Designed miniproteins, single chains. Designs and how they scored, part 6

Each design is a single chain, and the fold is of that chain. pLDDT is the mean over its residues in the fold that is shown.

## One batch from the design tools (miniprotein)

Design m178
Fold by ESMFold2-Fast:
Structure m178 (fold): chain A 67 residues (1-67)
Amino acid sequence: MPELDLTGLTTLEEYLARAREVARSPEELEMLEEAGEMVYYGQQGDVEGTEREHEEFMRALERYLAS
C-alpha cells in the first residue's frame, strides 16, 4: 500500500508532490491534493490546529487508500 509521510513538509508544493507520488488515478490525485491543501492552509492559519489536522488528514488518507 502507498505510504504518505507529511513529516518535514513545509510548502504547498511539497504536500502536493507527495500526493502525486502515492496517487494511482486522476480521481485519487484530486482527493489527495485537496486534503494536502487543507493541511497546508491550516498550518498557515492555526499553528495549534496544524498537528491535529495533519493526523486527521493521515487517517482520512489511509481510509481512502484502503477503499
Scores: mean pLDDT 61

Design m179
Fold by ESMFold2-Fast:
Structure m179 (fold): chain A 59 residues (1-59)
Amino acid sequence: SDKIFREILLESEEFRSKPKEEQIEELRKLGVDIGDDASDIELNSAFNVLINKKLKEEG
């Protein structure tokens, strides 16, 4: 739904504003296999997969 999409986008923006170290830690807590030296591309890719899963489960 439009509301869920907007909330996910806002969460995404907040996530991307965090320090890289915090982004990696949050992804690992969600079960993502990601290294400490992960690139911005890898971080964005992993996060997009999680957002896609959430959209499928909630919308």
Scores: mean pLDDT 72

Design m180
Fold by ESMFold2-Fast:
Structure m180 (fold): chain A 71 residues (1-71)
Amino acid sequence: APKLTVERRTVAAGDVSEAKVIYKKEGLPDDVVTVRATRTAAGTTVEISPGSEEAKKGDMTVILYEGVAVP
């Protein structure tokens, strides 16, 4: 079964955090999914570039973005 790994990251107000998730499966070309989180006054927006459906059947890492604690 595909393995799912979950990572948590914090994004400061006005900052952009970008991560690239590379799906590697033996016999298939590498598929790169870009995850970008932008924090604004309205909240955190997460954008994910589309990846191959075949690559997504392999191991997966999900990155959760959390807001910065109010001082």
Scores: mean pLDDT 57

Design m181
Fold by ESMFold2-Fast:
Structure m181 (fold): chain A 65 residues (1-65)
Amino acid sequence: GSGEGVVRAALASLGLTASEEAVRILADALRADPARAPALIERLRELRAQGVRHIDAALARELVA
């Protein structure tokens, strides 16, 4: 399946929205290294807990750096 599909499902389950560029950045990182998925999901969960509801391209780049 598309890496974008996995990213969109994870974001939806956490109640987060994202720009299309952010979804591509996160999906590309997971395709390059699928082992990053648990750590990425935990970071997204932490952002949600801090009141973040939208992931833009800049934040997505920081998450995968």
Scores: mean pLDDT 84

Design m182
Fold by ESMFold2-Fast:
Structure m182 (fold): chain A 61 residues (1-61)
Amino acid sequence: SEEDREQVLAALETVAEHLKDVHPDLAKEIQKVIERARKEGLTPEEIRAEFKKVVDDYFKK
């Protein structure tokens, strides 16, 4: 639902804000996920999958 989507996006925004001083590159990648989710109307499940991919890719480098 739209409400579930906004809750997930708000959680990602909070995570990005918390990470901006410690992992600024990761925070930027999370912001890109948020922007894409809003533009393309991604579902909560798709948003979580994209977030997980960004985090996993960051820590594999």
Scores: mean pLDDT 82

Design m183
Fold by ESMFold2-Fast:
Structure m183 (fold): chain A 78 residues (1-78)
Amino acid sequence: LSEELRKDIEAALLAIQAAVHDVIAENYLKQGKFDEAAKHYERAADLYEEAAKVSTNPDAYRAGAEELRKKAEEVKKL
């Protein structure tokens, strides 16, 4: 594998982990467990930020992280 392809695979694996935490957060939100939902949205955002650091094309990952940070802050206000 090229170095660029290896980095993008690593970023994709981090993004998959972020997506899992996003789904967990949505599930907690539906249950009215706002603190748990916010925590998982924050974890998902952290993972997208790590994906952006590794990726050769970071912009989409950074945008995803910002959106998840926004969701966490909105949920914390509930």
Scores: mean pLDDT 88

Design m184
Fold by ESMFold2-Fast:
Structure m184 (fold): chain A 58 residues (1-58)
Amino acid sequence: MNKIINEIDEAIAANKSEVNFSNIDLSQISIIQAYLNSKGVNAKIVFTGIRQIKVVFV
């Protein structure tokens, strides 16, 4: 989880439109969503494949 959270923070700091993750469990998606909500970031989680997601910053 720490690596995923760090990549999200880096993407936000770099003003990226999206960040991609692979090998994600459904439980990790809930944690990511809670983290984004805690930061007040408007973002959408999109499933791009089996255990693959992208976080789109809106």
Scores: mean pLDDT 80

Design m185
Fold by ESMFold2-Fast:
Structure m185 (fold): chain A 62 residues (1-62)
Amino acid sequence: MKEKVKEAVLKAWIAVNYFGMDLEAVTKRLAEKLGISVEELAKLVKELFPNPTPVEKGIIEL
């Protein structure tokens, strides 16, 4: 996977999970910048972060 794509995926994940930004808006902007679909970028987020961090888990339940 390209380093630029991985960096964008990380930024999207942080913006949504740490800052509570709108997932669709953030993903759409990054997908357009990378020239990929919104759904493809979302799939890459799951692929690079299959196991959520304790911080992410703590936000939703812990």
Scores: mean pLDDT 63

Design m186
Fold by ESMFold2-Fast:
Structure m186 (fold): chain A 105 residues (1-105)
Amino acid sequence: KEALQLIYTFKLKQLLDEAERLVEGARKYVDLAEKDPENWEEYIKKAKELIERARQVIDDARRLKSLMEKEAPLDDSVKAEFDARIARIEAELQEIETRLENLKK
């Protein structure tokens, strides 16, 4: 069980690190769209692509977390940390999506 915990923890961390990078990239493109109206369509397209990828990675992370809970449950403190990271990424994605909607108004 301890070896499986380490493997799943490593994989989950990699997925969350990837999702965080994708969110950062999406935010940068939204910032560029807000600053540069001439290229806003291109930046919005790129931001949306990164948001979609980040959502897919978060879905993978949630599935892996469910598998971990069944096969090799983590300590509650570690679970809380991963839950907080997932919640933060989802909140950041919602913020970016709201900013994209406001750019149309």
Scores: mean pLDDT 84

Design m187
Fold by ESMFold2-Fast:
Structure m187 (fold): chain A 89 residues (1-89)
Amino acid sequence: SEIEELRKYIEELLKTDEELKKEFPNVKVEDIKDEVLENGLEIQKKTGASKRAIVRAILKNPKELVSREEVINEDIKEGLELLKEGVLG
């Protein structure tokens, strides 16, 4: 299922991504309800935001449904970070 795939993706990021581990040290994948993951996936489909952007939005408040605005804000932030690194320059 898409929800299970997103959950596994988040679990892997929290194990391997040192930046996300530092930003969200108290978040566990089991704190995130399936309804939150489903909401994030629906917003991703409607906005075209990156999977990383929806993950960051979810991790900021893992017990609450994310808003479209929160996902877009994280996607913009990711894009600006890539521009600063010269990847999209």
Scores: mean pLDDT 79

Design m188
Fold by ESMFold2-Fast:
Structure m188 (fold): chain A 82 residues (1-82)
Amino acid sequence: SKIDELIRKLAEKLGLSEEEIEEVKKTYSKVSEETRLKYLTLLVEQSEAPVDRKLSEEEKELGKELTKKIEEEIKKAEEAER
């Protein structure tokens, strides 16, 4: 899937072990595929950007919005485990 491809690209950039990759996948399994795809795409784009490239205000706002959405979805998933 595209999510698995994005996770692989990030893992290669960050030097993550297979165990760390599995932990990331497990954490993100609580988040919707749409939210994961948007967040991972933003992180990959940011990691591939030249060091001199600064994030636009829209990209910063999107990052904050996606982070809040991820936190809310994880919290809802944990609260649903009664």
Scores: mean pLDDT 70

Design m189
Fold by ESMFold2-Fast:
Structure m189 (fold): chain A 81 residues (1-81)
Amino acid sequence: SRERLIALVERQIAELEAWIARETDPELRALLERALAELREILARLKDPSASEMEQTIAGFRALALVSEAWLAREIAEKKR
């Protein structure tokens, strides 16, 4: 549902903000900040009551793709431990 997707995106934003706060690599920090900005734009579109059903669907697919990529990046980082 849209509400569950919004909650998932908000959680991912919070996790990225926490990661950025402790990241010392400026190149990686810049990439994470870009991903954060894109997720915030997607969240704004999902919360926009004037957005068309198609626009909301596209935002949903973009959110799922970005969340999946962030999850995969974390899994790879954890496997290096």
Scores: mean pLDDT 75

Design m190
Fold by ESMFold2-Fast:
Structure m190 (fold): chain A 90 residues (1-90)
Amino acid sequence: SEAQKKADELNKVILEIMEKTPKELQDKVREIITDGMTKVEELVEKGASEEEVQAVLDEMRDELTKLIPENEELIEKFAELALELAKLLK
């Protein structure tokens, strides 16, 4: 399915972000991604607006970019794929 393809792409981007993250920041980066994606999942399940999902992704993107600015392109790709997946799951 299209949703499965986006989920697979999202998982690959997350793994690449983690691989390129310094070891001392890995726990914090994982926490931000886990907390943010849990919020996105809850929003999707309750039928929240695309704007509400985007707000959570924007907050997650900002926090990740502050911690690992060298991974900005991957973080942007992560946010884009997460939004596309959320839209497909509604």
Scores: mean pLDDT 86

Design m191
Fold by ESMFold2-Fast:
Structure m191 (fold): chain A 86 residues (1-86)
Amino acid sequence: ADDLIDQQNYRGAIILYQDVLSRDPNNAVSWHNLAVAYTRLGNYDLGIYYAQRAIDLGHRDAWLTLGGAYSRKGNYDLARQYFSLY
């Protein structure tokens, strides 16, 4: 029950942040929040994609999310490198 509630909350957040980015594509915080939401939902490839977009806009916290997504994919060498860049 709790896992389903958490997944629904992340899906709702995705819709809201996608709406923000449709009006302001330079909003680095919204790119990072999409990366977190997709990573929490198990979509690590989209988590990586959105984290990279946040990094390109200078959002430093996205390095932690990028490392976390690679760790969850089992790529521990890349995860370690990206954690060291934060």
Scores: mean pLDDT 84

Design m192
Fold by ESMFold2-Fast:
Structure m192 (fold): chain A 62 residues (1-62)
Amino acid sequence: STLERQLEQQRQQDLQRVRDHLDTLLAEGRISEEERQELLARATLLIDRHYQERLAEAKAAL
């Protein structure tokens, strides 16, 4: 559906923004490579959970 495609596109955009932000922090020496991996994994899990909840809400409203 168009809604599922839009939610997936937003999820990918949010993930890319997190990657870009963490890459900037690493380049500035504000975090280590290990911290970057841990933060990215945590952010990915939270973003995935958020979009799963939004998709479930949208389907329940039908």
Scores: mean pLDDT 86

Design m193
Fold by ESMFold2-Fast:
Structure m193 (fold): chain A 74 residues (1-74)
Amino acid sequence: SKEVEEEILKLTREALEKVQKLVNEENEKKGITSSYMSSTGVPRNDNPDLSPETLEKIKELEEELRKKVAELLE
């Protein structure tokens, strides 16, 4: 169903937005700016060094998204 597909895309977008917010908050605490542009320097880091607390919150968001998508696909 087109309606189910659109709802899945919406939920995925909302989950990604929440993840990005958590990453930005973690980076801000570490003094890392999300506005850093590396056109003449090192490539922008995707930041693998997130805290365990931030990683746990991301995992919770992934599980919630997975649950909601599964309910829609039934």
Scores: mean pLDDT 68

Design m194
Fold by ESMFold2-Fast:
Structure m194 (fold): chain A 105 residues (1-105)
Amino acid sequence: GRIIVNAPDNVNDGNDLIINVTIIDDQDKNYRIYINRGASPNIRNLLAYGDIAAGGSINLIINNVRYGDIYSVIAIDKETGEKIGYATIYVGKDGKIKISDGIEI
């Protein structure tokens, strides 16, 4: 399984950011997506979460995004607790959004 994370190309400082997450998997499983403040794939700085089935898509909202913010997106198998996907979202000083998949480096 893998995740695909989509975001707008830019965000204005202080605005909300809608992140779209899709699960690509050939298994009939249920997943939970966590969005956290910071680049680390952990839930201590949780900002948003949502439940999704394999092959599905979900919109999650990050409120009050600031230039220079970094967010992690992590997908967990709800039955096993296994991490199946990870991405980092970077907000540039100009509001430009960059997404990196860091799990397979």
Scores: mean pLDDT 79

Design m195
Fold by ESMFold2-Fast:
Structure m195 (fold): chain A 88 residues (1-88)
Amino acid sequence: SKYELLLTKYLVRLVGEIEDARIKYRQGEMTLEEAIKEIEKKTKELIEDFVKEANKLGISQSSIDKGVKELEKKTKELIKQFEKWAKE
């Protein structure tokens, strides 16, 4: 479906944003706190982009709301994994 393809596209982009922050942290370009704040900022922008593109594609509001919840849930999971990794 259009919804599943769009959600997958944004989940892939989300993983990329987390990985970018992880690389910057590892290279000493950001503190852990700065990297988490950057992830939160980028993921907020990413969710706004998802909603905008979903509306343009005529995806239903109920599917958009579901996709937003999935992206928010995945963001929280990935931040927890990043914090755990950074402490190792």
Scores: mean pLDDT 88

Design m196
Fold by ESMFold2-Fast:
Formats: structure tokens, C-alpha cells, sequence
Structure m196 (fold): chain A 76 residues (1-76)
């Protein structure tokens, strides 16, 4: 899927500027593959600046987003 591939490509770049779009994709997507790709990309970037927006995402009404945010935070 193109969206998941684009998110993985952002992780491969390692650019901290991509953190905000990846967190948004993680919080708003209903596609498990997109959520997994965004989580993997955030882990690959490894930027500590992702912690605060991911902690906010733990309060999301989307259970998949909360699970993915916990997974990323555990690996940062």
C-alpha cells in the first residue's frame, strides 16, 4: 500500500521533521498497516522529540493508536 510505503520511507530518512506527520498518521489512521508503518518509521528515526506527542496519543480514543504509541515509546 502506497501510504504505508511512504511512511516507511520517512523513517528511512531519519529526519526529525517527519516526526509530526508520522504521529498524525498513527493517531488518525484506521488501517493497521499504516499504523504499523508509522510506528516502525518513528522507531527508525529514534528522535526523543517524538516522546511528548506520543504520550498525548496514549489518550486517543482509537485503541490501535494507543497500543502503537505505547510500542514506539517502549523502543525510544
Amino acid sequence: MEAAAALRARGARGDPADVAPLVEALGTSKDDRVIAAAAGALIAIGDPSARAPLEALLKSKNPAARVAARHVLARL
Scores: mean pLDDT 74

Design m197
Fold by ESMFold2-Fast:
Structure m197 (fold): chain A 97 residues (1-97)
Amino acid sequence: MEALREVLRAEAEATLYHMRAHLSEDPEELARAAAGLLEATERILEAVPALDPESQQAALRTALAFAERAAEAAERAGDEELLRRARELRERVRELL
């Protein structure tokens, strides 16, 4: 139950960062949004082992989508380190699916 609440909080935060990235053209704001998306995605992954199998698959698919959005925001920001981290996280999620 606590793990599911943490996933829902992380998903809400990630959604807000994605919206900020979508509406922004400022590289600094895009970098902050990418970092926020990465942090929220990592929290989802931390909670996954405590979820039931059906919830695990749903959370992992959501984590993959947010990792991909983080990569897009990092690329638009021109932040190579954030882009590298986002791509690494995306591959980690794919290995868990």
Scores: mean pLDDT 86

Design m198
Fold by ESMFold2-Fast:
Structure m198 (fold): chain A 103 residues (1-103)
Amino acid sequence: MEAERERAEKLAEEGERLAAQGKFEEAIKKYEEALKIYEKLGDKKGVAEVLKKLGEVYFDQGNFDEALEYYEKALEIYKELGDEEGIKEVEENIERVKGALLE
């Protein structure tokens, strides 16, 4: 379990690096690989973090419908966990998407 979690963390970090470089398709692939590992581990916090990151990448691509879908999935998990910081961050991200859709 520990080695698998470490692998998922490294994949998510690589996804963040790729997204920062504008390599959104490659970033999504890394996040999807991390997501599968966290889901197998039952790591709800890891799942929520990666779903939030996927939402951020889709937002940066201008894929606002996909961004909302991933943010809503992350929000549901953060609410289950009672993670007030995670809830706040994702709600702020959802409001950003709504603002962009009004342009």
Scores: mean pLDDT 88

Design m199
Fold by ESMFold2-Fast:
Structure m199 (fold): chain A 50 residues (1-50)
Amino acid sequence: MLGRAIALVDGEWVDAGVGEILDDGKALVSYMKDGESVLVVLPPEDLKML
């Protein structure tokens, strides 16, 4: 994991982890939703690194 971040998911900022930065500058991000680990690819504008 590259670090902790806050990610914009469904219009809400949630605590997340950044696992990888992809070749196009998007990030592979993991967060917890309803007790499940969810992986999404997000653009940099939807991420705030902690």
Scores: mean pLDDT 78

Design m200
Fold by ESMFold2-Fast:
Structure m200 (fold): chain A 90 residues (1-90)
Amino acid sequence: MPLPEELQKLAKELSKSVKSDMDALDMLAEIAKEALKDPSLSEIEKLLNKMFVELHEISKTLKPEEAKEKTLELLSKYNEEIKKLAEEEK
């Protein structure tokens, strides 16, 4: 599994491509839903997976243009949360 900093970078890159790659977001949401059923996940991994689930919900609920912008905002917010947790662990 990637380290917290790698997860943060991945999430930031995904926030840029989500608007172009809705299939990627669907896959991430499915993976995240399954991962969240595992109670042994690290706090950062749980946060990341929850982020992808919420991200997918936003993309389904909002108009395409608004979903794209809200998706980027949500990913940025969770990137900061993950970064904060990673820095507290180190």
Scores: mean pLDDT 67

Design m201
Fold by ESMFold2-Fast:
Structure m201 (fold): chain A 89 residues (1-89)
Amino acid sequence: SAAEVLAELEAGLELTIERLKAGEVSKEQAVSAMELALAAARSLNAPEDVLAALEGILRDLKAATTDEEVIAAMERALGLVRELRAAVS
């Protein structure tokens, strides 16, 4: 279900953020997690404004030069996924 997919994405983004804060994963792994989240949001026919926001976050993430910028972009993505999950649960 959409709720199950969004719950899996939320858990995946939370884990990636935790690992980024611990220095255990790279920006490239965060980009991969974000690309997966965007692909899943598209497959669920998320609203166009949410898709545009996720695409913007992915661009910011790819342009990020500090760990703080990477984490901030991922936390914004997590917030959007949580909002989508609340809407479908």
Scores: mean pLDDT 85

Design m202
Fold by ESMFold2-Fast:
Formats: structure tokens, sequence, C-alpha cells
Structure m202 (fold): chain A 100 residues (1-100)
């Protein structure tokens, strides 16, 4: 059986917005986040896609280039200027609990 992951606070709210329960498999969460974030369908998340995502989460907040750079540095562990599937998985696991 696939491992069930329980997402904390902010990520749980995002999953609910995507029509998913707080407890899902890592694969289901990854697929939902990639479909939402990867607007051009190239299999990676670039700065423009990350900015659009942040603007969708905070529609009444001005998202600066510095905000996008800070988020990119947190997610882009290999510093290649894009967020790949493995980097997104590592980030999601930092803010979740694996269920028994």
Amino acid sequence: SDELIEFDGFLADILATLGLPRVVTLQEAMDAFLKWLDKNGDGVIDKAELKAFLESLFPNTEISDADVEAAMKQLDKDKDGVIDKAELEEYLLQFSKVLP
C-alpha cells in the first residue's frame, strides 16, 4: 500500500483548495501540486510559475521578486533555477507526517 501523508496547516489548506483531503498519498499530493504549479507542462517549476502560484495564494498581497527568490531558494536545493519533482517531494515531506 502507498504511504499516507498528513500535511500540516498551510499545505493542508492548499490541498483542500485543490479538492484533496488532508491525508493523501505522497504521489497524489505531488501530482496535484505539479499540475497546479507547472502551468507550461515542462515537468519543472520555474520562477514565473512560482510567482503565479504565490499570487494565486495571496491575491491581495504584492509578491515581489525578492519573495519569489526566497521561495525559490527554499525549494531549489540543487540551485539550477527550476524546481524539479524530487525537490518538491523533499519540501512537502518537511511539512508533513507519514502515517502508520
Scores: mean pLDDT 70

Design m203
Fold by ESMFold2-Fast:
Structure m203 (fold): chain A 75 residues (1-75)
Amino acid sequence: SQLRDSRITSDGIVRGARSRLDQLQSDPQQVQQFGNNVVNSLNTMGSLSDSDSQIVFNNSRRDIRRYMDDIIRRS
């Protein structure tokens, strides 16, 4: 299922991105650059996917944006 595959891919990207953002937390500029790159990649993946998979990737994009903003706020 495309939706199932998108959920697995999305979960992996979110997990990896959060881990990397945590490693970068002392450098707000690197956090913003990496976080925005992940958000853009998820947006592109969503735009190339079916409607249900678009929702999954949009949710992951919001998750990463919020996580990035939280780290920057704490810097």
Scores: mean pLDDT 87

Design m204
Fold by ESMFold2-Fast:
Structure m204 (fold): chain A 83 residues (1-83)
Amino acid sequence: AFREAVLEEARRLLEENGRTEITGKEAIDVTLKAGEKVGQPDLGFLIAAKVEVKMVKEGKDTISLEELEEAIDEAIKEYEKNK
């Protein structure tokens, strides 16, 4: 599933770098790649936009896996509603 593909890639990135949060650039990159992998690039762009808005609104340069998961869930609901 899209959600699992994004979260697994983000977890791998955090483990490789010994970090607990990913950067906005990394979050955008993993969501876009997951979108291509599952054949839903538009969903990938929507999630990337939601992550960017959340980070700007909260004044953060990084996000936790929990915050990324929230952005994914919001974007999927919006995508399905407009499909």
Scores: mean pLDDT 76

Design m205
Fold by ESMFold2-Fast:
Structure m205 (fold): chain A 79 residues (1-79)
Amino acid sequence: SAREAEIERLLEEMGRETREWRERTREKRKGVSSEELLEEGREFTRKLLEKSLEIAELEENEAQIEAIKERLKELEERE
């Protein structure tokens, strides 16, 4: 179905972003400030949560939608 295809696309994007984050953190382990790494980590987590939210919405999983929205709110409150 179109919904299953969209979920697969979002999972592929999450996988790509995870690989890019791992490559970035590997390079930055040498001489990047902890504050910069934390901020980039928050942005990475936010992007994954946003894609997870899209998947949960496509699956119509209300409990998961609420859980992901709360996690996104927590990330915003840390700033």
Scores: mean pLDDT 78

Design m206
Fold by ESMFold2-Fast:
Structure m206 (fold): chain A 85 residues (1-85)
Amino acid sequence: ISTMQSIFNQIIQQLQQSGVPQSDIDTIRSYGNNTIDSISSGDVGSQTSYIMNFIDQVGNQMMQMPQSDRDQIMSLVSSFVRTAS
């Protein structure tokens, strides 16, 4: 959980540095927190939905980013998803 939270915080920081609007960051933060909370509570039924929504929201923002920013965020998202398993 602490490792997952650390990776999540790094994703949020990279999105902020890439110029993602605060409203979109707040939406992504909500889905990320729901993912972490569902894993922490053992709510297996909700985990897949929260993870997929998190990936979709981050992916939408990445489409407008420079390739270098996208590569960095993709690496962090992959680490987050792997830690969630």
Scores: mean pLDDT 76

Design m207
Fold by ESMFold2-Fast:
Structure m207 (fold): chain A 68 residues (1-68)
Amino acid sequence: GPLSAEQQAEVRALLRAAGLSEAEIEAILRQLNSTDSAARRAAMERMRPHLSEAQLRRVEDLLVRSNV
């Protein structure tokens, strides 16, 4: 399912700290909130060069928790 407001705020904070623009952050959040697994994979790949492995694992954990 879609990320909660709290989960979206955490992802926004991580991406802002990594130096992404607001337009890029909103585009990534739209892809992460998609029911299409290909869109979610594209979002993860788009974030990969900007986030550490620990931060990427945190985003994956948030996606798993939102899928209940």
Scores: mean pLDDT 78

Design m208
Fold by ESMFold2-Fast:
Structure m208 (fold): chain A 88 residues (1-88)
Amino acid sequence: MDEGYLKGIEEMKKELEKLFEELKKEVEEEVSSKELIEKFKKKAEEIIEEAYKKMLETPGAEPIFKIFEETKKKLEELKKEVLKEEKE
């Protein structure tokens, strides 16, 4: 793997971590349950770590970008799940 390819994956990981911080703030504002906030944090970190590992194991830029986009959707869905659980 050349440096440019690795840099691309590292930049995608940073974007996922930035999205996580934004979603975490929204969850902390809307959710009063510490258990639900911790559940969100743990699952989001797991999703990002699994995506990062999968991107490193995946050949080609297009498949890697697809993993990145699918991971962003998973993080958004996780936020929606946690917010729904708080309101029930």
Scores: mean pLDDT 80

Design m209
Fold by ESMFold2-Fast:
Structure m209 (fold): chain A 93 residues (1-93)
Amino acid sequence: SESQKKVEELQKRYAEAVKTGDVEKLKEVIIESFDLAEKKFKEELEKLDEETKKKYEELFEKKRKEIAEEVAKYFEEVYKDKKAAEEIKKYLK
């Protein structure tokens, strides 16, 4: 499927970025991965009733922020790249 091919592409790009130590490319892959996950989540929400949809949107937003903070902390502490960490936080806000 289109979604499966995109996931495989992102996995290959992630492996290459890690292998080459390219923090900027690693950041791009992570941002694109979150974007794809959000798009798929929203597509599934459209199949639900309005009340259930609202509840899941709130849970997703909370979880997204938690994950964004953990990923940003990882970039700051492991790669010592504060700019990449701040960019991830802004994108995943």
Scores: mean pLDDT 75

Design m210
Fold by ESMFold2-Fast:
Structure m210 (fold): chain A 80 residues (1-80)
Amino acid sequence: MLEKIKELGEKIIEAVPEEYRESFKKAVDNIIKAVENKDYDTAIEHARNLIKAAESLGVPEAARYARELLDLIEQEKKKA
C-alpha cells in the first residue's frame, strides 16, 4: 500500500504545471510521512487539502489522483 501511495503522489506532481510541482511535492511528502508514522488522520487532512488545491488550479487529472490517494489512506486506516 505505501508503494501505491507513493506512485499516486508522483502522478499528482506530474499532472500539475511545473511552477506548482515543488509545493505539491512538499504536500505529497507530508502525506507519505504521516502514513509511515500511522498518523492516518493527518494524512487524510493533507490529502483533502491536496484535492482542493488541484481543483482550485483547474487540474482535473491531479484532483482525480488525489481522490484515489485519499481512498487508499482511508482503506489503510480501516485495517489499522
Scores: mean pLDDT 85

Design m211
Fold by ESMFold2-Fast:
Order: structure tokens, then sequence, then C-alpha cells
Structure m211 (fold): chain A 81 residues (1-81)
């Protein structure tokens, strides 16, 4: 299912963040997981992630990783609709 595919992507990112001890990225990925589980729109998730990334002062590399993940999640949701 689309939800299982999205969960697998988020869990892959979480595993990498934990292995790298990147706690800011881990927190952001957990936040994304919660928003996806709550059924928030892709636009709302993108806006919330952008706001939190600025507040938490995420690196450019981590922001690019999150943007790529969100694009993949949005594509999965679009194909499942």
Amino acid sequence: SAMEEIEALINEGLKEAVEQKNYKLEDMLLYIRTMVEEGRSPAAIRAAVADMAEKQKLSAEDREKLEALLARIEEIQRRAA
C-alpha cells in the first residue's frame, strides 16, 4: 500500500539519522511520520517542515535530504490517489 511504502521510506531515513547520530534529522523525520499518520496534506507537511528546519537551524544538506524525502512521499500519495 502507499502508506506501507511511505513508512518504509521514513524508516530508512530514521535508520540513517540514528547511525549518523544526527538527532535534528531524526526529530524532523519523526515529526514528518506523525503528520503523515495524522493525514495532513502534502502542502501542509512541506510548510511545517520548512518552518521547523529554519527554527532548528538544520544544515543545507539535511534540508535537501528532507526535501527529497517529501517529494518522494508526495509522488507516492499522488500515484495512490
Scores: mean pLDDT 85

Design m212
Fold by ESMFold2-Fast:
Structure m212 (fold): chain A 65 residues (1-65)
Amino acid sequence: ASDEEIAVGVAEISIAVANLLAKKGRYDEAIEFLERQAKLFRDQGYTEAAELLSKAAEEIRKKKA
């Protein structure tokens, strides 16, 4: 698998973990977790994975509000 394919796979697992945190009412932890990983992936040039993480964080932020 390419580095980008691995990054997308890791992002998908991270989103699943964040959704479990959100289901437990731990929205801030879920958002922080996803945003932190999105920044790391963006810094590495894994744009697709970073966008998946940022989008998931925004959806969780909407549910918190």
Scores: mean pLDDT 85

Design m213
Fold by ESMFold2-Fast:
Structure m213 (fold): chain A 99 residues (1-99)
Amino acid sequence: MIPKMTLAERNAATVEEILKMAEIEADYLVEKYPWLKDVPRELLIASVALGGFARSQEEVDKLIERAKKALEEAKKNGDYGTAQRLERVIEAARKALER
């Protein structure tokens, strides 16, 4: 089975834990779907960390913008737990793209 974090685990997970799980899931996706080997690994890791699927930098940028919008909405609604999780997810995706 692909390692899948629950919502509670996602809320408690550090940026490094999110990144590590996203790397494991991305590598498993490439093994299961060999056509993904032509997608840069960093883009797959970033998209997985953001809870989406992207094959290009443009698609990853759209996932980041969606996450940022959700973060602002969570902050406006006083949903601190969701806001804190989204900040970590965005940071994990950013770190993936820097590798």
Scores: mean pLDDT 76

